# Designed miniproteins, single chains, continued (4), part 94

Each design is a single chain, and the fold is of that chain. pLDDT is the mean over its residues in the fold that is shown.

## One batch from the design tools (miniprotein)

Design m15469
Fold by ESMFold2-Fast:
Structure m15469 (fold): chain A 70 residues (1-70)
Amino acid sequence: MSREELDREVDRALVLMELTIAKKQGLSDEEIAERLERLAEKTNSPLYREAARIVREGGIDAAADAVAAA
């Protein structure tokens, strides 16, 4: 794998982990989206920002499915 492919795969795994933790904690869609947006700013990763958008539009399960399928 290229470094860029590896970095994308790591970001995907981290986003899915954050979604899993948030779901287990019973956070609202808005709280989850805000958390992902803060992580997006910190990591400068578009995947976190995209996941936050999907959480707001379709909820956490929709975001998890989209990130896993990417």
Scores: mean pLDDT 79

Design m15470
Fold by ESMFold2-Fast:
Structure m15470 (fold): chain A 50 residues (1-50)
Amino acid sequence: EPLEKGVEAFNAGRLDEAEKYFEEALKIDPNNERAKRLLETVREQRAAAA
């Protein structure tokens, strides 16, 4: 499941892969609030790290 894979990537520090999986999860279910919050979080983390 893309959401679970995204969480695993995020916890491993692979923010680029996490973002990709969370975007895929939202493509499958656009109303998935967990995926929306996690996608926002990973994008903020990537922006802060740049």
Scores: mean pLDDT 80

Design m15472
Fold by ESMFold2-Fast:
Structure m15472 (fold): chain A 92 residues (1-92)
Amino acid sequence: SDALVEELSAYLSSVARSGARVRVRVEGGTVTIEISGLSPIQITATALQLIGFGLDGLEVEVKIEGDTLTVTIRGLSPRQARRLAKAVLEAA
């Protein structure tokens, strides 16, 4: 739902504002957000929240490599994808 995408956007923007380095890729309705510089506790907390969004109905994939967290969101409209990407980049 649009509301759930907006909640995810707000959450990821809050993570970006924490001083993490963020990279965003948009490919149609797929958004890939790579977040680096997170502490181990921040990685764990962020991954658990993202899994929660997946359980609530978003197509969310989470990958952890070292201090880097990659989240891939699929099934978005192109408008939702662009808005999510813009919000996260503007917060970083």
Scores: mean pLDDT 85

Design m15473
Fold by ESMFold2-Fast:
Structure m15473 (fold): chain A 69 residues (1-69)
Amino acid sequence: SAAERHARLRALAREYTDAVKAGDWQKQREILAEILGVAPDSYSLSEMTEKAEQKLLAAEREREAARRG
């Protein structure tokens, strides 16, 4: 139902905020993917997920380069 979907999205949004505060980038990415799974037609959530994924990939590449240098 719509009420169940809204409750799920609110719970996921809280988990995302907690993951941000914890600095857990992997968990942030996983939660954003779950949000898209619940609301795949939400353009704002899709954009948020794309931006977060691009930033995480850039940070990963920077870490890898630093580790090898």
Scores: mean pLDDT 70

Design m15474
Fold by ESMFold2-Fast:
Structure m15474 (fold): chain A 87 residues (1-87)
Amino acid sequence: AREELERVMEEERERTLEALDRAGEADPELAREERERVEAASPEELPEVMAAAAERLAATGDTVSNDAAAEVAGAAARAVAAREAAA
């Protein structure tokens, strides 16, 4: 159901925001900008926004940001899979 898809999207959004909070310990400015984008994203746009956030976090070369990037990339992949399964 569409409600199940929205629930999965919000679960992955929450996981991404938690990962960004951890990334903020190393780079608070980048984490804040990515958090704003993730919070503003619609459920339909969320997987692509999360994937872009993971790419930017990975580009920093920082260990904490790289760990967060892996978690956010996983969230994006799960969100895409859920969207495809719901179609």
Scores: mean pLDDT 83

Design m15476
Fold by ESMFold2-Fast:
Structure m15476 (fold): chain A 104 residues (1-104)
Amino acid sequence: MSPVEKAEELLAKAPEMSVDEQLEVVEELLAVAEKLIAEGKYEEARKVLNITSFLLQELNDKILADPNATEEQRARHQALVARHAALAREIYRGLREKDPSLAL
Protein backbone atom coordinates (compact mmCIF):
# COMPACT_ATOMS: atom_id res chain seq x y z
CA MET A 1 0.00 0.00 0.00
CA SER A 2 1.36 3.44 -0.92
CA PRO A 3 1.76 6.11 1.81
CA VAL A 4 -1.00 8.17 0.12
CA GLU A 5 -3.40 5.16 0.02
CA LYS A 6 -2.67 4.45 3.72
CA ALA A 7 -3.33 8.10 4.62
CA GLU A 8 -6.66 8.04 2.70
CA GLU A 9 -7.70 4.82 4.51
CA LEU A 10 -6.87 6.39 7.90
CA LEU A 11 -8.81 9.58 7.01
CA ALA A 12 -11.89 7.42 6.17
CA LYS A 13 -11.62 5.72 9.62
CA ALA A 14 -10.97 8.97 11.54
CA PRO A 15 -14.64 9.57 12.59
CA GLU A 16 -14.52 6.23 14.49
CA MET A 17 -11.20 6.99 16.24
CA SER A 18 -10.68 8.33 19.74
CA VAL A 19 -8.75 11.60 20.18
CA ASP A 20 -5.65 9.67 21.35
CA GLU A 21 -5.86 7.24 18.38
CA GLN A 22 -6.19 10.13 15.91
CA LEU A 23 -3.23 11.99 17.53
CA GLU A 24 -1.11 8.82 17.09
CA VAL A 25 -2.23 8.45 13.45
CA VAL A 26 -1.35 12.08 12.63
CA GLU A 27 2.10 11.65 14.27
CA GLU A 28 2.67 8.52 12.11
CA LEU A 29 1.58 10.25 8.89
CA LEU A 30 3.75 13.33 9.57
CA ALA A 31 6.74 10.98 10.09
CA VAL A 32 5.90 9.33 6.72
CA ALA A 33 5.73 12.77 5.04
CA GLU A 34 9.12 13.69 6.60
CA LYS A 35 10.61 10.44 5.21
CA LEU A 36 9.22 11.21 1.73
CA ILE A 37 10.71 14.75 1.89
CA ALA A 38 14.11 13.24 2.82
CA GLU A 39 13.82 10.98 -0.26
CA GLY A 40 12.97 13.96 -2.54
CA LYS A 41 9.39 12.69 -3.11
CA TYR A 42 7.82 16.13 -2.62
CA GLU A 43 4.60 15.55 -4.63
CA GLU A 44 3.81 12.35 -2.66
CA ALA A 45 4.74 14.10 0.61
CA ARG A 46 2.38 16.99 -0.31
CA LYS A 47 -0.51 14.52 -0.88
CA VAL A 48 0.10 12.87 2.53
CA LEU A 49 0.35 16.31 4.19
CA ASN A 50 -2.94 17.46 2.57
CA ILE A 51 -4.71 14.38 4.00
CA THR A 52 -3.19 15.07 7.47
CA SER A 53 -4.58 18.64 7.22
CA PHE A 54 -8.14 17.17 7.09
CA LEU A 55 -7.29 14.85 10.01
CA LEU A 56 -5.97 17.77 12.09
CA GLN A 57 -9.13 19.83 11.40
CA GLU A 58 -11.42 16.93 12.43
CA LEU A 59 -9.26 16.28 15.52
CA ASN A 60 -9.51 19.97 16.51
CA ASP A 61 -13.33 19.77 16.21
CA LYS A 62 -13.38 16.59 18.38
CA ILE A 63 -11.18 18.21 21.06
CA LEU A 64 -13.31 21.39 21.12
CA ALA A 65 -16.55 19.33 21.39
CA ASP A 66 -15.19 17.03 24.16
CA PRO A 67 -15.59 18.42 27.73
CA ASN A 68 -13.18 15.67 28.92
CA ALA A 69 -10.39 16.68 26.50
CA THR A 70 -7.11 17.06 28.43
CA GLU A 71 -4.52 19.86 28.27
CA GLU A 72 -2.04 17.15 27.15
CA GLN A 73 -4.27 16.30 24.15
CA ARG A 74 -4.58 20.02 23.25
CA ALA A 75 -0.79 20.49 23.56
CA ARG A 76 -0.13 17.43 21.34
CA HIS A 77 -2.57 18.75 18.73
CA GLN A 78 -0.87 22.19 18.74
CA ALA A 79 2.56 20.52 18.35
CA LEU A 80 1.27 18.49 15.37
CA VAL A 81 -0.20 21.63 13.72
CA ALA A 82 3.22 23.31 14.10
CA ARG A 83 5.02 20.25 12.66
CA HIS A 84 2.55 20.11 9.74
CA ALA A 85 3.27 23.80 8.96
CA ALA A 86 7.06 23.20 9.10
CA LEU A 87 6.80 20.22 6.70
CA ALA A 88 4.57 22.25 4.33
CA ARG A 89 7.34 24.88 4.13
CA GLU A 90 9.97 22.15 3.40
CA ILE A 91 7.77 20.69 0.61
CA TYR A 92 7.24 24.16 -0.92
CA ARG A 93 11.01 24.82 -0.82
CA GLY A 94 11.76 21.40 -2.39
CA LEU A 95 9.19 21.83 -5.18
CA ARG A 96 10.48 25.35 -5.88
CA GLU A 97 14.10 24.07 -6.10
CA LYS A 98 13.06 21.37 -8.62
CA ASP A 99 10.93 23.77 -10.73
CA PRO A 100 11.34 27.51 -9.99
CA SER A 101 8.27 28.32 -12.17
CA LEU A 102 6.08 26.65 -9.49
CA ALA A 103 7.37 29.03 -6.76
CA LEU A 104 5.02 31.95 -7.59
Scores: mean pLDDT 82

Design m15477
Fold by ESMFold2-Fast:
Structure m15477 (fold): chain A 92 residues (1-92)
Amino acid sequence: DDRVLLTVGVRAEPEAVEAVRDAAVAAARAAGGEIEALEVEGGEVLLVARFPSREAAEAAGAAIAEALAAVPGVREIVVVDGEGRVLAEYRR
């Protein structure tokens, strides 16, 4: 099984957390990901999604980061693969 996990970590303003959570789930699913975990604590949203290949995961990482960077109140985005490699990052 060559499936790849992506972990998406987002730090956001408190009023943006719900929009960030919804955008992260929508972006991961649009990219063909299966949601494995979703955690929200304070201003932090953590999403873990499984993708069918490394190529799909790398493309998804970029698309998810772009979608999340467009949400008002997002301060930091980090997308990492199952080996801990950073695929995308954003800091405001």
Scores: mean pLDDT 83

Design m15478
Fold by ESMFold2-Fast:
Structure m15478 (fold): chain A 79 residues (1-79)
Amino acid sequence: GLEAFKKKNYEEAVKLFEEEIKKDPNNARAWYLLGEAYEKLGENEKAIEYYEKAKKLAEENKEVGLAEKAQENIEKIKK
């Protein structure tokens, strides 16, 4: 069904963002998108881990907006 199709697409997105992170581990956006993909897969613990990594890197890179989005998503999952 549609749910299985979406899951496969998010699993493929995870692989692509993991490859991006291997090439550029300081890419805060790639860590954020990996967190979002795990959230869509229902892997909340993984999503939080990657959002926290994205937030830390975004803060180091002075990407305030990305750090705020990562924090908002962490709080939403922990609610």
Scores: mean pLDDT 83

Design m15479
Fold by ESMFold2-Fast:
Structure m15479 (fold): chain A 80 residues (1-80)
Amino acid sequence: SSSLQQTITNAQNDLKKTQEQYNKDNEEAKGMREEGKKSKSETLSKALLNGAKNLETKAQTDLANKKKNYDNTVSNLNNL
């Protein structure tokens, strides 16, 4: 049915958007680390390095959760 196909399409689009966000967050975290290494301010360097680590951790968690949601959606539909 079109409703079932829409559910799959929505789950695929959500996963794709989360994968794109994961890549963006990792690029941003890389930039933060590069700025932190160049900074003459110890306080700013520490803040940027902590920010980068937090952003990477969040990105990894969000992607893992969205992959699990996608897999559950596909599994549930295959069992119907």
Scores: mean pLDDT 86

Design m15480
Fold by ESMFold2-Fast:
Structure m15480 (fold): chain A 65 residues (1-65)
Amino acid sequence: SQERQAQLDEVWALAAEGSRAAREGDLETALRLYEQALRLAKQLGWTTLAEELERSIARLREQAA
């Protein structure tokens, strides 16, 4: 549906921005954006996408430690 596509696009847009911030060394912004994407994915019930986002957040936190 149109609504479902827009919601997925929003999650992917947040994740893409987070990935960009991480590559630029801005781990604080990257974590914030990935956590926003994760909250939205969980709220929408996108379990597989939420698991992928949790993995990305874990990797970023390891880099920040």
Scores: mean pLDDT 83

Design m15481
Fold by ESMFold2-Fast:
Structure m15481 (fold): chain A 81 residues (1-81)
Amino acid sequence: MEVEIFFETVASSKPLREVAIEFAEKYAKVKSVELVEERRSPSGEVELRLRAEAEDGSLLEVVAWGPSPEVTTTVQLKRTK
């Protein structure tokens, strides 16, 4: 079993969901995407968690963070083969 972690710091006026999906598609051909969770912290920071399945059978777990759902500052991908 091989585990790969990718992360990127971005200054983007794109929504968390859009950036998370684009980041997953950058590393794998995505077959399906599922929204796991979207949380807003008391400080106003938003965290979006997605799960995706790649065409090669690998599992993708994507997390995006930003000050609002419409602005993304950081994205992380964990791929498990």
Scores: mean pLDDT 79

Design m15482
Fold by ESMFold2-Fast:
Structure m15482 (fold): chain A 55 residues (1-55)
Amino acid sequence: SDEELQQEALDRVAQAYREAAKRLKQAKSEEERQRIYEELDQRIAEIAAEYEARL
């Protein structure tokens, strides 16, 4: 169902944020933090694209 697909996508986004938060706590420089944010943004875009493809 559309609701299940949406919930799965939201759960994956929440997981991506949690993983990024853990990595940010370990980051030693602003350059590392910038990369983590860029990777998070890309991961969220991938999740959104997968969700759209399954509609």
Scores: mean pLDDT 86

Design m15484
Fold by ESMFold2-Fast:
Structure m15484 (fold): chain A 65 residues (1-65)
Amino acid sequence: EEELERLRDELAALRRQYIAQGKTDLAHGLSALIARGDPEALRRVLEAHKQGETALQAEVDRLLA
């Protein structure tokens, strides 16, 4: 599960950045997805992050719906 561990590490770093920015809703969504440990979901979130914060929020909301 080398890929899953790597994805979790990248999302954990991203979560810390959003916590530092006071974006707690986004950080909480990322925490839930990291805990869930679904590699497909984590990959989708990282891809959405490349498109920007709005895309990231939409993908997090979709995956937690």
Scores: mean pLDDT 81

Design m15485
Fold by ESMFold2-Fast:
Structure m15485 (fold): chain A 61 residues (1-61)
Amino acid sequence: SKSHELEEEIHEMMGQLSDDNRAQAQKVLKQQYEDVRAGKMSRLEGLEKVLSKIKELLAQE
């Protein structure tokens, strides 16, 4: 599924981040999971936001 593909990509890219940027990405991931559980957004939307943040952080390294 699209969600599974995004989760795998997030996992791979998280491993490429510096320790500081990985910690920031993990905080965003946690917040998006909380928002999805609260019904504020879909799982797909939450994962796409996490991936966008990871790509932003990688571009800064």
Scores: mean pLDDT 82

Design m15486
Fold by ESMFold2-Fast:
Structure m15486 (fold): chain A 86 residues (1-86)
Amino acid sequence: GLEREILIGVGDLLAAMGEYFEKKGDYETAGEFYEKAAEYYEKAGDYERAAEYYEKAAEAYEKAGDEEKAAEMREKAKEMREKAKK
């Protein structure tokens, strides 16, 4: 429905912002945008894409030296992958 389409659209925009800041070398900000993108994909029920962007957030946070957030994002990615399995 429209709600799901809006959630995915917002997720796509946030993912693009994450890529922008990653190219800029601002890994902490990139991680924050990837995390928000993953949250919108999760709300939309797109667990495969949510897992992908939680993993991207983890990699960005790790590059930023934020090991605690990186570990948290990897755990969320695992949870999303399990929800995506039938």
Scores: mean pLDDT 89

Design m15487
Fold by ESMFold2-Fast:
Structure m15487 (fold): chain A 70 residues (1-70)
Amino acid sequence: SMQNLRESLEDSENGTPAARAALDEAVASGRIVVDGQTHDLASLTPEEQRHLRSTLMTRAAVEAIKKAEE
């Protein structure tokens, strides 16, 4: 299961379920929270939005992996 999560993270089209859930929540709220900083999606350029989404998905996937190993 852990190896499957890591393999899924490497597939940029099919991020882990946890990463997708985190992204969906951020889109629904109109805000992205990364490293304790809140970003309003409407105030970001499309390039900044892509960068923050990628960061959020990666962090969510890593956190899910750590939780599964506990």
Scores: mean pLDDT 64

Design m15488
Fold by ESMFold2-Fast:
Structure m15488 (fold): chain A 68 residues (1-68)
Amino acid sequence: AEEEEIEKARRYHLLGVALETMQKEGREKAIEEVAKLLQDKFGLSPEEARKEAERIVDEAERLLARNA
């Protein structure tokens, strides 16, 4: 089953959105954009979407800190 691969690809896409938005508009905007995508595309509740968005943005933050 490729559900893992599909979820990984979507997570990488969301991570890319988080990285770009955070660099241009900052952390809070990145969380908002990712949370909205999670709600719209995955049907997550607002609470679940925000929690997952925070995790993705935290990951993006770590990548930026490591690369800077």
Scores: mean pLDDT 77

Design m15489
Fold by ESMFold2-Fast:
Parts: sequence; structure tokens; C-alpha cells
Structure m15489 (fold): chain A 79 residues (1-79)
Amino acid sequence: ELEELLEKLREAARAMVDALAAGDEEAARAAWAKAQEYAAKLLELGEKSEELREKMERGLEELEAELRPALEAIAAKAA
């Protein structure tokens, strides 16, 4: 289901951000791999219908907004 995959992607993305903030590269890589897997499944669902694609895009936009402050902090440290 789309909602279940979006929730799993959100959890994986959040775990990745938390691991990066903690300097845990192994945990970050593991979470990134899971995030990629769920993102691929979401993309496949989006290809099946325009309605599912729109729901997926909204869910991803909400996730991006939620994670943006943490990602910006990580990017600032990497620079």
C-alpha cells in the first residue's frame, strides 16, 4: 500500500539523517539502502496510476519539508 511505503520511507530517511548527525556511517548506509528500496517501490506504484503518483508526490514533498532542517545542518557540517 502507498501509505505503508511512504511511512517506511519516512522511517528509513529519518534513521539515515539521525545516523549521519551521530557520525554513524554504517547505520546511515543501512538506512539509505532501505530508503532506496522503498523509494523504488513507490516509483513503481506511481507508474500504475496518475492518482497514486499525485499521492506519492505529496507524501515525498511533506517528507522533504520535515527533513529539510536536519539535511541543511548536515550539509553545512560537510562543507
Scores: mean pLDDT 75

Design m15490
Fold by ESMFold2-Fast:
Structure m15490 (fold): chain A 57 residues (1-57)
Amino acid sequence: GMSLEEMIEAVLEAARRALEAGIDEEEAREVIRIAELYREDPEKGLAAARELEEARR
């Protein structure tokens, strides 16, 4: 299976492509921000992801 690191890189790549194509740009930017935060501090990344999920409901 994929590691967490591999999943984060895949999500970053997908979001970057969406941003370049002009699709869901605001969501893509938020996803990139959270994924980068996960790479530096997984706890902060998780907290930011939870806040985003609550805001997007």
Scores: mean pLDDT 74

Design m15491
Fold by ESMFold2-Fast:
Structure m15491 (fold): chain A 96 residues (1-96)
Amino acid sequence: AEEEARRYLGQGIFYLKQGKYDEAIKYFEKAIELAPDSLVAAEAYLWLGKAYFQKGDFEKAIEYYEKAISLFERFDPNSPLYKEAKENLEKAKKAL
């Protein structure tokens, strides 16, 4: 399940880099569905926050960054992605 979730995460990142935000969102949601309450889900929520930020939906970006932060605190509080999620949360709050 986690290996499959990480493949969906990778596919989502691929679409995000192409500016295909709605496609990316669907793949990140699939990754979370396959491995909820996991480090993969923490990463997927961070990328969901980035996708919604790029779409200008700052309220949803905040929601997903907060979910990412919660999971990183539980599973990997020393992750560079945890710091990135906190920094991105502050940027999204300032964009409101």
Scores: mean pLDDT 90

Design m15492
Fold by ESMFold2-Fast:
Structure m15492 (fold): chain A 66 residues (1-66)
Amino acid sequence: MEKEIEKLVEEARKRLREAGVSEEAVEAFSEHARRVLLEAPSIEEGRELVESMVKTVITHQKQKKA
């Protein structure tokens, strides 16, 4: 479980960095994502929530610079 959570968080970090999100914001997101994954009713539901959050952050980041 913890190893799977860390894997999902690391994949999210990579995607945010590739989208140009600052390292400070990436770290803040990682803390929040870990909490979401730990508090989710299942790892599958947590993964879907984190995926939605990553897409939202990337979309806002692109909109802000475009």
Scores: mean pLDDT 78

Design m15493
Fold by ESMFold2-Fast:
Structure m15493 (fold): chain A 58 residues (1-58)
Amino acid sequence: MMSAEELLERGKKLKTEGLELLKTQPENVAKAIGLVLRGIGLQLDAALLTGDMSLLSA
């Protein structure tokens, strides 16, 4: 079971990777969006584990 801190950190990393992919390879928009959505999902899991929805805006 992942800690909320690890979920938040991994979520931030995936969002950053997705955004960078959009800048460097716009033809892979679907993959880039998938990475961003997965990142948001991990941040949502962190928020649900802690009860702190502000983690979604981190």
Scores: mean pLDDT 77

Design m15494
Fold by ESMFold2-Fast:
Formats: sequence, structure tokens, C-alpha cells
Structure m15494 (fold): chain A 79 residues (1-79)
Amino acid sequence: MSEEEFEAEVYLALGDIYLVLGKMAEKKGDFKSAIEAYQKAIELYEKARELGTGPVREDAERGIEEAKKNLEKVQKKLE
């Protein structure tokens, strides 16, 4: 494993953690914390996508889609 490949996997894992934190915050009605967590997940997944290849890149792309969908949903609740 190269340093770049390892970094991609770390960013993917961190993105997954923040996606889960966002979902937990949303369940508790903490929509501001959910938004911050989903935004952070998107940033981390974008880095994983840039550095990663094959399955890591694909997982990062799916994570970006899910986090963006959840972010949009939560933003609409803060009207």
C-alpha cells in the first residue's frame, strides 16, 4: 500500500464516521450539528475520492451522494 492509498482509506473511514455522527445528531433533532457533520463527511469523502482508486473511490462517491442527500433534507428542516 502506498502512502497515498493509505491516506485515501483514512479519509474514507473519517468520512464514514462523520456521516454516522450526522445521522445520530439528526435523530436527536440537533440539525445544526447534523449539517456540520454532513459537510465534514463530504469534505473527507472528496479527499478520499481524489486520492483513492477502484473500490475506495467508488465508496467515497457513494458517501458523497448520501451525505449531500442527508444535508439537503436537514437544511429544509431549518426553514
Scores: mean pLDDT 87

Design m15495
Fold by ESMFold2-Fast:
Structure m15495 (fold): chain A 55 residues (1-55)
Amino acid sequence: SPEEEALRRRLQEIGDRIVRLAEEMKTATPEQQARLKAEIDRLMAEFRELSARLE
């Protein structure tokens, strides 16, 4: 359905963003790593919520 296609697209976008942020963490300062981890945790929570809607 169009709704499922939109959800799958959003999940892919979130996944790609998490991967990019995780790569940034490898060269980040401790202060930046804390901020990036908080953003990744928020995106992971959104990913789990949206993924559950496809079940």
Scores: mean pLDDT 86

Design m15496
Fold by ESMFold2-Fast:
Structure m15496 (fold): chain A 56 residues (1-56)
Amino acid sequence: SEELIAKARELQAASPEPLNETQLRVALAEYFPDASAEELRAAARAVLEEQRKAAE
C-alpha cells in the first residue's frame, strides 16, 4: 500500500503530463504485478486526490 502510493507519486512526478487514474493503475501494474486491482486503484486515487486538493 505505502510502496504503491510512493511509486504512483514518482510516476506522476516523472510524467510530463498529469496521469489519470487509469494511466496510473496501468503503470503501477507494471511495477507491482502481484498487487490486486483494489490496491492499484487505492494508490492511484490517493495521489490524484492529493493533487486535486493542491490544485483547488
Scores: mean pLDDT 78

Design m15497
Fold by ESMFold2-Fast:
Structure m15497 (fold): chain A 64 residues (1-64)
Amino acid sequence: MTEIDVAVLEIRLAVLKVRPMTDEDYEEAIEVAKRGQELAESMGDEETLKRLKDVIEEIEKEKA
């Protein structure tokens, strides 16, 4: 399994959103997604980058 498996990340983040989250939980989720973006960028995977950006925006919206 690759670190940029967006489907797995999306499922994990959806589960976290259902539960009460701390500021640390939000920061960790964003950090994981950003790491995935760096890997996708190094591979030239524009589709994965777009999906990870959408996931980060959703996490930030949930935190706000």
Scores: mean pLDDT 67

Design m15498
Fold by ESMFold2-Fast:
Parts: C-alpha cells; structure tokens; sequence
Structure m15498 (fold): chain A 68 residues (1-68)
C-alpha cells in the first residue's frame, strides 16, 4: 500500500538522520520526513501507523536537537 511505502521511507530517513552530524543536512532530511508524515495522514493511515510515524519523527527531532 502507499501508506506502508511512506512509512518505510520515513523509517529510512530516520536512520539516515541519526547517521548525520551536520545540523543543516539533518534539518533538510527532517523537513523531508515531515512532508512524508503529512502524506501518510492524507493517504488514510491507521492510528497504529500514525503512532509509528510520530515515534520515528520524535526520535529524528531528538537527534536534531543534539547536533544543532
């Protein structure tokens, strides 16, 4: 499904963000992750899928706060 593909892409971006130490690059990847999270909601994701995306986004934001 489109939702599953979006969630997989969000997970891959989270892993990429956590390997990056340049705050500017992390910020760009985080913006992309937010765009995908918005598309996930528009695509009719379940509450479980939305929760998973929110958890991944929270972890990515935590990394951004550590490197900025």
Amino acid sequence: SEVEKLLEEIEKLKEEIEKETDPAKVAQLLVRMLELASELVKAGASEEQKKRAAELLTEAKRHYEEVK
Scores: mean pLDDT 85

Design m15499
Fold by ESMFold2-Fast:
Structure m15499 (fold): chain A 77 residues (1-77)
Amino acid sequence: SSQSQQLTQQSSQYAKQGNGQQMLQYGQQAASLLPDPDASQVLIDGSRLAQGAIENGWPPELASQIVLASYESAMSL
């Protein structure tokens, strides 16, 4: 869980940089470490949504918030 949280933090930092490719890669790596497949899917879906936000020119802070909120939602499952 701590490694998944650290990878999610790295993903959120790449989102703030507008780096959708690295953001998605780290988000998917974080999701792969979650033992609950439903929690993993929530983080994958959130990471893809954040990638779409970056590609459509949304503020980088908003893409970062999507990644972090997706992780919190996954952890609450």
Scores: mean pLDDT 87

Design m15500
Fold by ESMFold2-Fast:
Structure m15500 (fold): chain A 70 residues (1-70)
Amino acid sequence: SAEELLQKAREALEAGNYEEAIRYASTVIKQHPDSPLVPEAYRILAEAAEKLGLTDSAEFFRRKAEQAEK
């Protein structure tokens, strides 16, 4: 489910497994694009990208999270 994938993304992010966090969060967006969890998935992508030094990607995902909340 979207909730299970998002939980795995959060756990990966907390563990410092940023690439795994990106994989799970991206899967939420791809497989559950209508989920109310999509904004949180984009926030996880933004934070993981920032931790990896991917500044442009982090900014892109932050904007996507804001758009998905509106």
Scores: mean pLDDT 86

Design m15501
Fold by ESMFold2-Fast:
Structure m15501 (fold): chain A 74 residues (1-74)
Amino acid sequence: MRTPEEVLGEAGQRLGETYQANKDAPVEEFNKKLEEEKERLIKRAEEEHPGNEDVIQTIEDMAAQVKRRAEAEA
């Protein structure tokens, strides 16, 4: 299995890709896409590292930061 560090690296990359792909979308659509990607990443992290709340919390924090960046650039 991947290490927690590798999981977080992929999460950061995928959330960044979601931001780039959807930055010009309406706010409702952007938020929906970001939430869907966050949920996929958390599910995968739970499967690879069951009960590792630190990894899940870090993914949540990464998604929140991406959302704040999108709102600041709107």
Scores: mean pLDDT 81

Design m15502
Fold by ESMFold2-Fast:
Structure m15502 (fold): chain A 73 residues (1-73)
Amino acid sequence: SLEEEIREIERRIEEARREVARLREEYARLRQQASDQQALNRAVALALRIVGLEFEIELLEKKKEELKRKLKE
C-alpha cells in the first residue's frame, strides 16, 4: 500500500530528525570545549554525521512527496 509506504517514510524522517537534534546538542557542547583538540575532532565527526542525516531526510521527503502525488492520481 502506498499509504503504508508513506507512513513508514514519515516514521524514518521523524527518527532521523530526532537523531539530528540529539547530535546538534552534542556538537554544541563539544564546540564549547575549544581548548580540547580531542573534543574538536569529535565535533567535526558529528558535523559530518549531521550533514549525512540531513541529506537522508531530504531524500526521504522527496520520496514521500512523490508517493503522495501517486496516491492522488
Scores: mean pLDDT 84

Design m15503
Fold by ESMFold2-Fast:
Structure m15503 (fold): chain A 66 residues (1-66)
Amino acid sequence: MSLEEKAKKLEEKAEEKLKAGDDLGAAALYVSLGYVYAEMGDYEKAEEYFAKARELAPQLEIAPPE
């Protein structure tokens, strides 16, 4: 699976979690999306997804990409 395909699947799962009212699950998926976009070199989108995750679940530990 390519990084682009992985990102699309994670976006679909995050939407499903949000519709189910699982903000913590959606936040975890947004963290995964942030890392995927960072691996693709799209740090702007990575930061946006990390910000979304933090807003939904501030207790999640988010580290900057290496």
Scores: mean pLDDT 76

Design m15504
Fold by ESMFold2-Fast:
Order: structure tokens, then sequence, then C-alpha cells
Structure m15504 (fold): chain A 55 residues (1-55)
């Protein structure tokens, strides 16, 4: 259901954010920015699902 999709996307976004932070800490700025961008796109989908769950 939508709740399971929300949780899955949130977990994926958290993993991408974690990988991005680790890449930045290692000096891989380009890789870190790529992970941050992917996490941001998932964040948009999470926001859409969150609104749908409240409707």
Amino acid sequence: GLEEEYKKLEEEANELERKGVLALARGDVQTGQEYAAKSRELGKKIKELEKELKE
C-alpha cells in the first residue's frame, strides 16, 4: 500500500543521503553531490505520497 511505498522510499532516500555524506567526508564532492541529487528526487516523491496518505 501507499504506507509501505512511503517507508521504502524514505529508507532509500536515507541510504542515498548516508552514502552522499560519506563520499563528501572522503573528498568525493562530485559523487556526494550525485547521491544528494538522487536523495532530493526521492524526497519529492515522498512528499507527494505523504500528501496522498493525508487525503
Scores: mean pLDDT 80

Design m15505
Fold by ESMFold2-Fast:
Structure m15505 (fold): chain A 72 residues (1-72)
Amino acid sequence: GAREEAERALAEARALEAAATGRAGLGAGVGLGLGLIKAGVLRVAGGSDEEIAEAYREGLELARRNAEEGLV
């Protein structure tokens, strides 16, 4: 379900953050942080589990892009 997808995305994000160091780690952390903030806001505002899972997935994707797109 959506919560299981969110939990999996969070676990992947944590693994990515743990593996990242230096500038790449900071960029990945920012992307993850934005996704977590959005997911938290959606949760408080009564967003659906699907919307929360989407926010986690978006944060993870931003973290990956920050690691790849010019963070050495």
Scores: mean pLDDT 64

Design m15506
Fold by ESMFold2-Fast:
Structure m15506 (fold): chain A 68 residues (1-68)
Amino acid sequence: SVREQLEELLAELQKDPEFTPTLVGDDTLVIKSTANVTRIIGLALRIIGDYPNLNVKVEGNTITVTGK
């Protein structure tokens, strides 16, 4: 399910000090970052590749991941 995919991402990203993931409701993961733009875009592309049923939006230093 979308929720299970977001919980997998949450657990993985909590291990990286440059990313602060937060679950919002049942279908949204908000990832705030202190990483440089290359790392932020790299993570967004990895999520798109690994989770084709998720939408990914990048706004500055924030990545928002939602169910389709």
Scores: mean pLDDT 86

